# Designed miniproteins, single chains, continued (3), part 106

Each design is a single chain, and the fold is of that chain. pLDDT is the mean over its residues in the fold that is shown.

## One batch from the design tools (miniprotein)

Design m11691
Fold by ESMFold2-Fast:
Structure m11691 (fold): chain A 76 residues (1-76)
Amino acid sequence: MGETILQAVRLAPDNLGLIAGALGVSKQRVSDIVRETGSVLEGLQKLIEELSKKGVISPKEAARTIEEVNKILREL
């Protein structure tokens, strides 16, 4: 799961549909969260935390994925 999310963000950070697919959520959900948080980085952090709470991704994998997403998006 985390690797798929990282691959999507690296490949197309502006493609909300591709990122939504990697997260297993709708494109509308990603768009809504990004709008609510004011940034793609904060939106993706919140969505990854939601996946951890649902048990889709482990807390350790979620933390690592958030760290790597932060690194990728800060380079943009």
Scores: mean pLDDT 75

Design m11692
Fold by ESMFold2-Fast:
Structure m11692 (fold): chain A 92 residues (1-92)
Amino acid sequence: MTAKKKKFLEELKKELEELQKLLEEARDAIDAGDYEKAIAVLNEAIAKIDELIEKLKEALKTFPDPFIEDLIKQLEGVKQQLEQLLAELKAK
């Protein structure tokens, strides 16, 4: 692994941990019936996923890695699920 790739993966880990905290905050807001807060946090999480997907796609151009390709697919799937949940909460 190159030094550039290692630094990228360390930064990525921190951003994924921040995303996980946002998802936990959204869940807690839903459980509390605070749909306004849940919608706000879900929008923030979706925006963060979009930024991560873009960064990962750019990284693939520099260093192809099956792990990064798989992570992009996982994040795209999570985003789709969160967008569906967001639409359901807004319909209430």
Scores: mean pLDDT 83

Design m11693
Fold by ESMFold2-Fast:
Structure m11693 (fold): chain A 58 residues (1-58)
Amino acid sequence: SAAEEAKLQKFIALLEKSSEHSLEDIRFAVAQPAATPEQARTKEILLRAMKELEAKRG
């Protein structure tokens, strides 16, 4: 959806500005099991943003 794409772009921008320490914290957080369906959806978007950033840098 347009809202999910907007959230994805926002996460990519935030990740690009993040320190390596902050990125490690985010990686740790997304490795944890989601407690709610909303958290699971946000986790999927974050994981996609991380993959997009790696593809852009690699």
Scores: mean pLDDT 77

Design m11694
Fold by ESMFold2-Fast:
Structure m11694 (fold): chain A 64 residues (1-64)
Amino acid sequence: AARAVAGLLLAVVAKIEADMGNLEVARESVRAALEIARELEAEGRLEDAALVRKAAREAEEYIE
């Protein structure tokens, strides 16, 4: 639960940082969220991993 929430918050932070013009920080936040998704997947938490990955992908498309 805590790891999935952290991943979702990083995706939100990425969008906020992008709106502020901090594109490097925004990209780092997306990478961190994707890393959390990989950790959740490795733990067998596939549904949580999918939710975090979807949020990170949406943030990545928002930055582009």
Scores: mean pLDDT 84

Design m11695
Fold by ESMFold2-Fast:
Structure m11695 (fold): chain A 64 residues (1-64)
Amino acid sequence: MQAQVEAQTLARLAELFKDSLPEAAQALQAGDRQKAEQLFFQHASLELQLQARQIVAEAGAALA
């Protein structure tokens, strides 16, 4: 269950980043989570941060 939710969450984040932050989307697709996280914190707009946080919160709630 956890691995499936994690994979789905990463796919949702990659789609979210695809148009706004394509370098972070590419890093996620390559499995480089640290690079994706670094790019996200450096360049993500407040709106993108809120959307990503919501996706992660939904995944966390599903695992609890």
Scores: mean pLDDT 74

Design m11696
Fold by ESMFold2-Fast:
Structure m11696 (fold): chain A 101 residues (1-101)
Amino acid sequence: MEVEKARELAREAEELARKGEAEEAGRLAAEAGGYASRGADRAKTKEEARKASEAGNEAARAGTLAARKSETSREASIAAGGAVAGIGAGVQGGIKAGEPP
């Protein structure tokens, strides 16, 4: 459930970033990272943890793309927050799955 929401939000964020909607893309990437992190925390199996890690990595990619499309320091800061949230979730899930960061 959490991982599914993370992936949906990450895909929406990437689409918005491609359209130049950097601020909204960054916000959705941060939300996706949050859902992926919750998915990692709630994972009871290595497979669930790995899926959360993959969702976090998708959020990180969306946040990074939003940062590249940013025209202001505000947009860049929001997008960087999304990328960091995604990276954190990816690492959490990966470690829990027994994979190196």
Scores: mean pLDDT 83

Design m11697
Fold by ESMFold2-Fast:
Structure m11697 (fold): chain A 78 residues (1-78)
Amino acid sequence: AAEIIERAREIAKEASDLYNKHYDKLTEEQKKQVALLMARLTVLISATFYESQLNEEEARRLLREAEEVLRTMKALLS
């Protein structure tokens, strides 16, 4: 549980830092794509926190989905 929460916090921070670092260099279409990915990530992180208290297996599945969203953001911003 604690490990899942800590990793979810790290993913959220890395995504925020990545967005802030690249924001001024993004095209309008990239900004739109990143906004949608950030929205999805926010939902996944919130769901991970909720499930971490109820179902650790589901929390780990949601955490893996959050990792994939972060990976997609890194690819888009590279």
Scores: mean pLDDT 85

Design m11698
Fold by ESMFold2-Fast:
Formats: C-alpha cells, sequence, structure tokens
Structure m11698 (fold): chain A 85 residues (1-85)
C-alpha cells in the first residue's frame, strides 16, 4: 500500500536526520542507503536515480557538518518519493 511505503520513507528520513544531529556519518549513510533501496524497489528507475543522487549529497553534507544542506536534501528526497507514489 502506498501509505505503508510513505510511512517507511518518513521513518528512514527521521533516522537520517537523527544520525545527522548526532554527527554519525555511518548511521546517516546506512539510513540514506536504505531509503535509496526503498525507492529502487517501489519507484520508477529515473526517480530512484534522483533519490540516489540526493542521498550521496546528503551524506557529503553530513560529513562536511552542513546541517542546513543535509536537512534540505533529506526533505527533497521525501518530497520526491511522495510525488512519485
Amino acid sequence: MVSEIMARAVGLVLAMIGAMLDGDVAAARAAAEALVELAEEHLPPEVAAQVRELAEQFVAAVEAGDEAAANAYAVEMLRLIDEAL
């Protein structure tokens, strides 16, 4: 069900934001990779590719300590998934 996929996506984005706030790059990467896997499983390939690109930018922003950029990428990933469902 679409709402179940969206609930999983929201949970993963919350995990990404939590890891970012903790400065835990490994946890941020794991949560972002899980969100990419969710997108690859349920969304069109072109949308999944955009989510993957945003996930890499999110992780790079977390590594740089740029919380504003990381948050913006996480929100855009969620928006893109919601729009594609």
Scores: mean pLDDT 85

Design m11699
Fold by ESMFold2-Fast:
Structure m11699 (fold): chain A 65 residues (1-65)
Amino acid sequence: VSEAIRALGDGDYERARQILLDSGLSEEQVDEVIALAKQMDAAPTVEEQIALGQQLEAFIKQGIS
């Protein structure tokens, strides 16, 4: 899971997708995670990027738990 979060933060969406699918997430859940990561990357402020990153991490942990 931490590897997927790192890949998303690095903008490596292809690697993140593969790790999340291997972790048991559905394609729909993976698409939601990648959409959140893209929103984070496009966020105009550091504060918004941090907030979206925390939401992304929480979503991944909830989806796998």
Scores: mean pLDDT 74

Design m11700
Fold by ESMFold2-Fast:
Structure m11700 (fold): chain A 78 residues (1-78)
Amino acid sequence: EEEERENVKKVLEFMLENKDKIDPLSYEIYQLLLELDLSVEETREIFKKLAEMFSQNDYQGLEKLVEELRKRLEEKRR
């Protein structure tokens, strides 16, 4: 329930605190996920997708994911 959602937010905040040690595209994605406040299930699915993209060096996929999340945030803001 709420505890799982809080744990996801803590993970995202931890990632953002290490901006200098993470890929800039990943930083943008973590920041967007924190602002979107998605469900635990959807956030975990995005984390899984990120891991797959990194294993494949799919930086174009990461850029598209950033664009998709930015668009979702803009739509949610009216």
Scores: mean pLDDT 75

Design m11701
Fold by ESMFold2-Fast:
Structure m11701 (fold): chain A 69 residues (1-69)
Amino acid sequence: GYRYPDLEELKEIFPELSDEQIEQLVEVGADMRGIAAIVEYEYFGASLREVAERVGMSEAAVRELLRRA
């Protein structure tokens, strides 16, 4: 579902990310699925195809999400 996490929720889910990285994720305004896609692509080095398959989105939707981040 579309749920927009706050700063504290993101710190609990991604304790490995810095406060600056978490603040930037909040500014993107993506839901939890979108934030997971950004983290997997930018921090874990997954391909657009791998991210799309894992989060249940099309490659075009993932690409548009990453363009906003």
Scores: mean pLDDT 71

Design m11702
Fold by ESMFold2-Fast:
Structure m11702 (fold): chain A 56 residues (1-56)
Amino acid sequence: GPPPRLEFEAEVDADGKPLRGRVTGSGDFDPAVAERLGAAMEELLRTGGPLRLTVT
């Protein structure tokens, strides 16, 4: 099948803190990558840290 591809988009509040994110996946997707992204989004929402996610 086609190679997996992920796109990440985030909404931030007036202070630049992450409010929510949207992840769009296409192609043959690895569920472990989806789990890692979910965990990273949860941590960012919990801590209000800067939005830096790396997906390879």
Scores: mean pLDDT 61

Design m11703
Fold by ESMFold2-Fast:
Structure m11703 (fold): chain A 64 residues (1-64)
Amino acid sequence: SMEEILERLLKLADKLLEEGKSKDVIIQEVAQEAYRLTGGDTAATQRIVNEVIEYIEEKLAKLA
């Protein structure tokens, strides 16, 4: 489901943040994986990527 894909990609984002990857690199990796997991659905990919971006920004704001 879309929810399962989102949960998987949020975990990926957390892993990449722990590894010290930049926001831009994390977004790129998440976008590639989202596109693959959605079977090339650009609308679904964009929705997932936007939710992951919001999650990353909220985490980074708490560290500022």
Scores: mean pLDDT 86

Design m11704
Fold by ESMFold2-Fast:
Parts: sequence; C-alpha cells; structure tokens
Structure m11704 (fold): chain A 77 residues (1-77)
Amino acid sequence: MEALLAEFLALAKEVLDARADPSTSEEEVAALEARAQAVFGQILELYSRADPETQAALRARLAEVQAELAAYAAERE
C-alpha cells in the first residue's frame, strides 16, 4: 500500500507541475492524470477490501498525502 500511496503522491505532483508549465501540452497533462487516477483506483480497491483498522490507517495516510499536495499546490500561487 505505501508504494501505491508514494506513487500516487509523485504522479499528483507531476500533474500539478505539468499544469503550471505552459510548455506542457494538454495531452501530456491528460496522460499524467490518467496514470494518477489508475493508481488511485488501485488504492480505493485495496481500501474497500481492508479491515477497519487498516482502513483507519489508510485514511490517516491519505489525509497526509492530501495535505502535502495542498501545500505543494500553494507554492505555485
């Protein structure tokens, strides 16, 4: 699970970087978004099949990932 969370965070940051870069094409942004969505889908599937204790731990980790992404996005504004 941690590998998927790390991969999602990295891809989400790449999407934010690509969107902030005017030289990046919309096709490249869409490709990165598709990859991020695929990884997130895998995380959701594992979450839906996990026990309540694992689900609680995953929610805490997702909150940390969301906070890091929000901070990363704010650095561009």
Scores: mean pLDDT 81

Design m11705
Fold by ESMFold2-Fast:
Structure m11705 (fold): chain A 54 residues (1-54)
Amino acid sequence: SLEEIAKKLAEKFGIPFKTALTVVEAVANGLGKGLPLEKVEKMAELIIELSLKQ
């Protein structure tokens, strides 16, 4: 589920669950719409990582 992905990414990056969930839902409803959950997870992870590494 999107919530399980968000929890995993929140713990991995040390960010609030609600922040991770917002990113995951934005990917699932936009850029990653219709993609398998595995690809949605990878896209959300990349977006969070790029945002933190700037």
Scores: mean pLDDT 81

Design m11706
Fold by ESMFold2-Fast:
Structure m11706 (fold): chain A 73 residues (1-73)
Amino acid sequence: MSEKEVEEMLEYAKKLVKTLVELEKEGKISREQLEAMYEKIKKELDELAKTLDPEMQEKVKKLKEELDKIVEE
């Protein structure tokens, strides 16, 4: 997988999580549904990170930390 493809996947994951948070705020999904979907996204990011070089693994880790803050707020 190219670096560009990885960066596009990370950007997509961030947009997806932000969309889920907005849906929960609007009452269209429950907090439990948001948390369940986010846990699945984090697991997919962890599996992706295992296939990447150390520099890209650090980018995935930082994204997960950023996403955790978005979901917790």
Scores: mean pLDDT 81

Design m11707
Fold by ESMFold2-Fast:
Structure m11707 (fold): chain A 93 residues (1-93)
Amino acid sequence: SKKDKIIEKVKELAERFLAEMEAAGLDPETIEQLRDLLDKFLKTLEKMSYDEAVELLKNLVEYFREKAESSPDPRLQELLRRMAEELEKIINE
């Protein structure tokens, strides 16, 4: 379904960013926090209707942007900004 395709793209995006973090040698706690957040998000999308999932994705873009601005970790700030940008591209396809 269209919803399943969006969820798969979000999952692929998440896996790519986690791989970048691991390759960059970022601390295990930061990686685990992002992994947990992404896992919970994907499970939430699976329980929603298509319209609800799209709205949640739009809200998540805003959430990542706000969290980037408030994060004390510059590396996490940059990753969250990029994640928000790429997620917005998926929504607009």
Scores: mean pLDDT 80

Design m11708
Fold by ESMFold2-Fast:
Structure m11708 (fold): chain A 72 residues (1-72)
Amino acid sequence: MEKARELMIEKFRELAKKAGISEEDIEKMVELYEKMLKGEMSPAEFTKKLEEIDKNAIGLLGEAAREAGKEL
């Protein structure tokens, strides 16, 4: 399970960089995702904060999950 999580985060970083999102904003998004996974943040709060950083972030997260699934 941990490998799937790490792979998804790596794919998200790669796709977000290609989309022109700054490394600072990418790391903020990854921190939000990790907080959600730890139960420190609700999925609804996570989605709201992600959209505040970049409106396309949810779409990129979905694409990262699909790409990670192909390698598992």
Scores: mean pLDDT 78

Design m11709
Fold by ESMFold2-Fast:
Order: sequence, then C-alpha cells, then structure tokens
Structure m11709 (fold): chain A 83 residues (1-83)
Amino acid sequence: PLLEAMDKAAAEVAKERKSELDSLGLPVPKSILETSVLIVQQSVDLVVSKKLGDEKAAEKARKQLDLLSEIENEATKKALEEL
C-alpha cells in the first residue's frame, strides 16, 4: 500500500541525509508522518522566530524546513516509483 511505501521511502531518504539532519539538530524521521510532524514543528518555530525578531533562529528554521521538504518530496517520488 502507498502508506507503507511512503514510510519506507521517508526513512531511507532521511537516513541518506542524516549528516544534514544532525547538523541542523533534527532527528532522523522513520516515517512520512514523523516527517510531516517535524515540518509543522519547524513551521511554528519559523513564525515565532520572525515575530520575536530572532533572525538567526528564523534562518535555522528556514533551513530545517527546506531539508524536511526535500526529504518529503524525494520520499513521495520514491514511493510512487515503487508502486
């Protein structure tokens, strides 16, 4: 099923990008749901950082969101190719 393929793909893509995740202080997501939860968390951090005028925190949150979005996109493409 699609969900199992997406979970497997998300875990594989995240594992391949572990060094980038570690450098940004992010855990390695093991499922598409974990990836989505991290995207929501970093989106909140970005909004809060912008509201507080913390440019360094906002830049970090933006980089975290970019990486997580790339992982989600790569996982989705891999899952669709494996079906």
Scores: mean pLDDT 85

Design m11710
Fold by ESMFold2-Fast:
Structure m11710 (fold): chain A 67 residues (1-67)
Amino acid sequence: DLIEEAARIAEKEGARKAAELAREAARLRDVDPRRALRLLGEAQREAHKAGADRAVEAASRAAEELA
């Protein structure tokens, strides 16, 4: 599960906001995939602000697989 993986990586890199957003995206993927995709974009931006390069990459991959 790439969205759950993105959340785990963000947590490990200390990108707390990115991890929260990725977990919310995971919760919404089956109910509102478009909203989940936007949340992954926000997670990617928050990971970038935190300097969490692995989390940025993981969120990007999760967004590609969901799209």
Scores: mean pLDDT 84

Design m11711
Fold by ESMFold2-Fast:
Structure m11711 (fold): chain A 105 residues (1-105)
Amino acid sequence: AEVAAEIQRLRDEVIEKLKEKGFSDEEIDRVRAALDTVIAFLEEKVPDPQELLELLREIYDAVLKAIDKPGATVDDVFDAIREVVEKHFPDDEVLRRALDTIRAA
């Protein structure tokens, strides 16, 4: 319950920052879908709650850095998520394909 609450808080903070930076509702929905997909994947692959939170914080930090760049696009956010995922799970083709599908929608 506590871990789930912290995950939801991190997710909501990313969404609020995207709104502050002027991203469209469609772009925000795509980022939301990508984060939900990554959270579900990490919950299955990372049984330790603290390691799960550390990975999600790394993704959160990468996303925030991406949206702070001049002229940042939704593609920059997806690239940031993908870079962290590939760093920790380089051989997971299923997650990569899921993220690419959401990005292309």
Scores: mean pLDDT 78

Design m11712
Fold by ESMFold2-Fast:
Parts: C-alpha cells; sequence; structure tokens
Structure m11712 (fold): chain A 90 residues (1-90)
C-alpha cells in the first residue's frame, strides 16, 4: 500500500543517514536507492518506473560520493527524502 511504501521509505532513508554519518558510503547509497524506490511506489509509480528511479539515484549518489564531503551530501539528501516520505504517511 502507499502508506506501507512511505513507511519503508522513511526507515530506509534514516538508515542511509546513519550509514553516511558513519562513513559507510556503499551502505548509504544502497539504502538511499531503496528509499527512493519505495517513495516512488508511494507516489503511485509502477514497480518498473520505481526501480528505474532507484537505479538513477544510485548512479548519481555514487558520483556524488566521490566529491569532497560526499558522505555529508548523501546524509543531507537522505534527511530530505525522510521528511518527504514522512509527509506522505497519512
Amino acid sequence: SPQEDADRAVELARKAVEAAKQGNTDEAIKYLAEAVRDLARALGMSDEQADLAAKTVENYAKELSKTPGGNEKLARIAEGLARTAEALRQ
């Protein structure tokens, strides 16, 4: 359901924040991508489109992680995603 997908997106986005703050870059990227997939589903996207959105964000996050302060940038993105998903928990 959209509410279950939004709840999972919040949980995964928070895990991405924690991983990024701990310097666990690969784990942060993985959780961020999964959070985007579940958020896309909560917004009514098909499974195929949600998977495509997750892959797109994963690739973007991998490139971002190579820049100075990459983990801090990933944490900020994940915090924003968590807030967006929380707004959909109705």
Scores: mean pLDDT 88

Design m11713
Fold by ESMFold2-Fast:
Structure m11713 (fold): chain A 77 residues (1-77)
Amino acid sequence: SRAARIAAIDAAVAAIARQMNASVTAVYAALAGVVRERRGVTRLPAETPLHRAARRIVDTFGVDNVVAYLRARGIPV
């Protein structure tokens, strides 16, 4: 279900935040950046480990599911 996919994205975000000693807000910003890049709106700056992890989430779950996740958290995408 869509709810199960959103929960899985949330778990992946929490895991990456912990692994990289980053805030959940920083992971949201990286995911939003990757979404905009995949839509051709913005090019990301020089790739960081956090941006690589964010790309892996988007590739695993799909842009539309990540957009739904970010919008549910009040992140403009």
Scores: mean pLDDT 82

Design m11714
Fold by ESMFold2-Fast:
Structure m11714 (fold): chain A 105 residues (1-105)
Amino acid sequence: ALEAVVEALRRGLRAGAGEGADAAAAEEAVAELARRSEEEARAYALGWGAGAAVRRAVLSEPRVPLEEVLDALDRAAEALGLPEEVVEAARREVERLYEELLKEL
């Protein structure tokens, strides 16, 4: 179901954007998801990478613009072969997260 794939993406994004985000824990989560759904595993991986990239972009000096993060997201999503609907959800979540992190600074 598309909803499960989008939720895996959102879980990945939240985990990747968190303080102390652990790449090894993310790899374990992807491996566990892959046993049930390769598409959910790819979505989680995209989400985690995007979340980490957003956090790095916002905290960088000079700050990396949202457009560069979105361009990187589009390239990664294309490489992972994810459906357009999942990519659109990822773009919206990345934009929302970037704005939220800016307000916390």
Scores: mean pLDDT 83

Design m11715
Fold by ESMFold2-Fast:
Structure m11715 (fold): chain A 79 residues (1-79)
Amino acid sequence: SARKELAERTAKLFEELALRKGADAAIAVVSEATGRAFASIAEAMAAVGQLIKDAIAGDEEAERTLERLTELIERELAA
C-alpha cells in the first residue's frame, strides 16, 4: 500500500540521516515536522515509530506528518 511504502521510505531515510548527519540533525527534522521538542534521539525515534504505526493504521494526520518529515529528511541529506 502507499502508506506502507511511505513508512518504509521514511524509516530508511531517517536511519540514513542519523548515520550521515548525526543525532542533532535527526532531532531537528522530527521537531520541524511535528512541531514538538525532543530532549533526545531516543524520543525522536519513538515519535517517528508512532507516526509510522498511526499512518499504516489509516491516520491521515500521521500520514501528512510522515510526508512532511520525508521531504525535510531528503532536503537535509541533499545539503
Scores: mean pLDDT 87

Design m11716
Fold by ESMFold2-Fast:
Structure m11716 (fold): chain A 88 residues (1-88)
Amino acid sequence: SLWEGSVKKDPNNIGSLINLGLQYKDQQNYKKSGDYFKRVGDILKSKKRYDQSSIFYSESSKSYQLDGNDDLSQQYQQESEDLKKQAE
């Protein structure tokens, strides 16, 4: 896809990563959807945008839950809640 090409050129392109997360979610590829939303959360956390990072870790958690990956779902839900407390 065009967004996969963009991410290969710039692995930290947040807009392209979000679009890939949404695209894979629409395709019911919840594992890849969760992976891309997690990467957005990681990048935003590194930039100290804890409120936005919390949102994307929550979206990642939901995608992993739909994939049946309870361990990753619980991990990123916990990270989302921790960041939400930190953002106040």
Scores: mean pLDDT 87

Design m11717
Fold by ESMFold2-Fast:
Structure m11717 (fold): chain A 77 residues (1-77)
Amino acid sequence: MDKEVLELEVEAGVHMIAAAVALLQGDREEALRHLKLALRYTEQALETARKKNAPKSVIDILENNRRALREEAEKLA
């Protein structure tokens, strides 16, 4: 995986963990904030992957991650 794409997905992962912790503590507003940040990082990773002509398998994983994050954010909005 491209280093820049990987670094953006690591940032998304950090915010996904923070969202899960916020939900366990009953803080839905903080969870939604972190999910929105994770979504933004995943969208940046997807854009970077497309610009760098990443393998279709990488693009597909990022598109699936984006859809999952959107669905989780919509459930909390």
Scores: mean pLDDT 86

Design m11718
Fold by ESMFold2-Fast:
Structure m11718 (fold): chain A 96 residues (1-96)
Amino acid sequence: MNMDALIEAIRAITDPELRIEAFLSLNPDEELRKKALEALPLASPELREILLQIAEASLSLPPEKQIEVATRASEVVVAQDVAAARELLAEVEALL
């Protein structure tokens, strides 16, 4: 899989909702990915803003770390957990 091309394609997405959706699609766990994408429309504006920040910050990380973060972000979206989202964002920013 050409991960660099996929990451570059995600960066080209200007729509915040589509960017979050594309980032969550990096998660290799098909069942968790489907649940997260189904739960994303239910997310609060606060959760969506944090998810967008996680997606944008994660695009600067190595591909393996982006997949790890996308998987954890998927769990956060399914749980609708704003506190966990903030914690994940802080962890991602610490890696930059």
Scores: mean pLDDT 79

Design m11719
Fold by ESMFold2-Fast:
Structure m11719 (fold): chain A 102 residues (1-102)
Amino acid sequence: GEAAEAQEWLLRQAIKIVEKALEEVKEYKKQGDYKGAELSVEIALGLLRIYVGVAKILGAEIPQAVEEALKLVEEALRYIKQGDIDKAIKLLEEAIELLKKA
C-alpha cells in the first residue's frame, strides 16, 4: 500500500543522502577542509529529518534502520566538529550498511 511505498522511498532517499555525504566528506578530507566536511554532514542530517517528517505525514512507519542511521549521522557530525574525520567516515559507512540491510 501507500505506507509501504513511502517506507521503501524513505529507505532509498536515506541511502542516497548518506552515500553523498560520505563521498563529500572523503573529498573534503583530501583537501583538509573540515568545515566543508561538517557542512556536508549537516546538510545530510537536515535532509534526513525532512524526509522522515514527510514519511510520517504520509502515515509511514519509520524503519528502525533510518532512526539508527540518523543517530550515526549525528555522531559523525560531532566527531567532525572534534577534528576526527576518520571516525566520522566510519560512522557514515556504518549508517549506509544498516540502511542497505533494511
Scores: mean pLDDT 88

Design m11720
Fold by ESMFold2-Fast:
Structure m11720 (fold): chain A 83 residues (1-83)
Amino acid sequence: SEERKAIEEARKLGAPEELLELLEEAVRKGLDGETVFERAVARKSGVSVSTIRKEIENPETMSEKTKKAIEEVLEQLRHMSPL
């Protein structure tokens, strides 16, 4: 599957084990990339997934904690596949 190949590529690029575990769980549970991203941000911010989802849908109401967590997760993902 494309998802499993992406996980293998991420591992070869030196992705953190914590991120690889989240991706493997997502594949097992049939979660999409958006859900995995929301869960990663929730873990970084300490805020619930439901709150993160609402703040992503309404960026104008986004807390500083969520914004910072999003930036940290995006930076981590960017380093796995730099432009």
Scores: mean pLDDT 65

Design m11721
Fold by ESMFold2-Fast:
Structure m11721 (fold): chain A 90 residues (1-90)
Amino acid sequence: MDEVELRAASLLAAYRGLETPLPEPEEEVLELFREVERLIRERYTDPAKQAGLLLQALYILAEQPGVLKPEEVIKKAEERIKELLELEKE
């Protein structure tokens, strides 16, 4: 398991309130992820789009922790979803 996968798994476990042997994520990163979730749920009513955007946001925060604003994370998540949809058309 690489550092990105470990951080993503730890952040997801903490977000879900799961007791795991994984290291605890930085509180700032967890708070940022919760704020991103709040904004996604306010902007998107489709549960599938919410889930897809949250998954992308989880990996974005695992790759680049602590230096992104919530709006930047959402924008990057939206761009990743668009890229995946364009690949499906090819």
Scores: mean pLDDT 74

Design m11722
Fold by ESMFold2-Fast:
Structure m11722 (fold): chain A 80 residues (1-80)
Amino acid sequence: MTLRDEIIIELEELIWRLETGSGSVEGHKERLDRILELMEKDPEISEEIIEKVREAKRLVESDPQKALELLQEVLEELKK
């Protein structure tokens, strides 16, 4: 499994949890921290994409729908 594949799997799992209302805000923040750690280790991922994930983490408690939209955009960019 590549670093990119691991990031995609973690993003897809988090997106599914947000769409279904599964899990806790704390759990979502922990998953976002894991995703950010993996993304920061991949030199091919742009700072713009990493910043979208940081914004999603900031919004996940106050505006989970906007957080979900940002994570979906990130997932689509990573699958290109």
Scores: mean pLDDT 84

Design m11723
Fold by ESMFold2-Fast:
Structure m11723 (fold): chain A 79 residues (1-79)
Amino acid sequence: DPEKLTDEDIDRLISRLRAGAVLAEHRGDQERAERYRKLIEDLEKVKAGQLTPEQRLKVLREAIEAARETDEEIQRYME
């Protein structure tokens, strides 16, 4: 539930996306790396209270999906 995320949960999302951006860049996927970096920037704006409630919800949903994608890509890379 995106509305129940704490600042610590958002920091964990940022960490996961940062790992995903590094992996994507290492694999030559510049578009994916850029997308993850933008989501990290948007999550920092969420923490700073700079977004509308609708924008906040959209960013959190996109970040959760991207973090899940990152977890799956790391899993595939290791196995």
Scores: mean pLDDT 79

Design m11724
Fold by ESMFold2-Fast:
Structure m11724 (fold): chain A 83 residues (1-83)
Amino acid sequence: MSEIDALLRDYEARMDALLSRADELSPEELLAEAQAIHRDFGERLLAYIQRHPERRAEALARLVPAVEKYSKQIHEKIAELEA
C-alpha cells in the first residue's frame, strides 16, 4: 500500500465514522470534528508533498475529490440537523 493510498483510506474511514454518529452531535460539534479531521489530513498531505514534490499533482487528484465529497455530505448533514 502506498502512503497516499493509506492516507486516503484513513481519511475516508474517519469521515464515514463521523457521519455514522452525526445524529448524536450538534451542528457545531459535527462541524468542529470535521474541521479537526480536515486539518490533520491537510498537514499529513503537506508533509507527503514536501517529501515527494513531483507527486503533488497525483496526490491532489486523488485527495481533492474525496475532500469535496465529504465536505458536501457534512454540509448537507449540518443543514438537516439545523432544520
Scores: mean pLDDT 84

Design m11725
Fold by ESMFold2-Fast:
Structure m11725 (fold): chain A 84 residues (1-84)
Amino acid sequence: NPEIIQKIQEVSEKIAELAIKNNYPIENKELLTKQITEDLEAEVDPKIDEAFRLSIENGIEDPEKKQELNELFQEVEQLRKELK
């Protein structure tokens, strides 16, 4: 479903922006967005997705931004259910 894939890409861009603004080691937004999109589109072990989320969260000091990150990953989980 191309519409759901596009929404995953849009959420991935938001995650990438949040990560980069909070000192994530990859400063290239396009590269990070691509990596996030590929990881989120893949049916991977939930432990891998959680480890990835935590790696971004570790750079975020603001509790409100941590909540924003959690909400973005929850949106991805909902979009993944629509792909099945």
Scores: mean pLDDT 72

Design m11726
Fold by ESMFold2-Fast:
Structure m11726 (fold): chain A 64 residues (1-64)
Amino acid sequence: ASPRELAILEAAKAVYEAGVYFLEEAIKRLKERNAPQEVIDQLEEDLRRDREALEEFTREVERA
């Protein structure tokens, strides 16, 4: 990949990392506020999927 393509991929990865971070913080705050467990469980499942997507994207960047 070109240096420009790599920079774009790294920037995209940073955006995905920020998304994961904000979701983790949201879940933490909801737990502190005693939100219903069913809501927390759903968001934790969403976080798991987002983390898996980020890991796959990271592997693609490392191969580029």
Scores: mean pLDDT 80

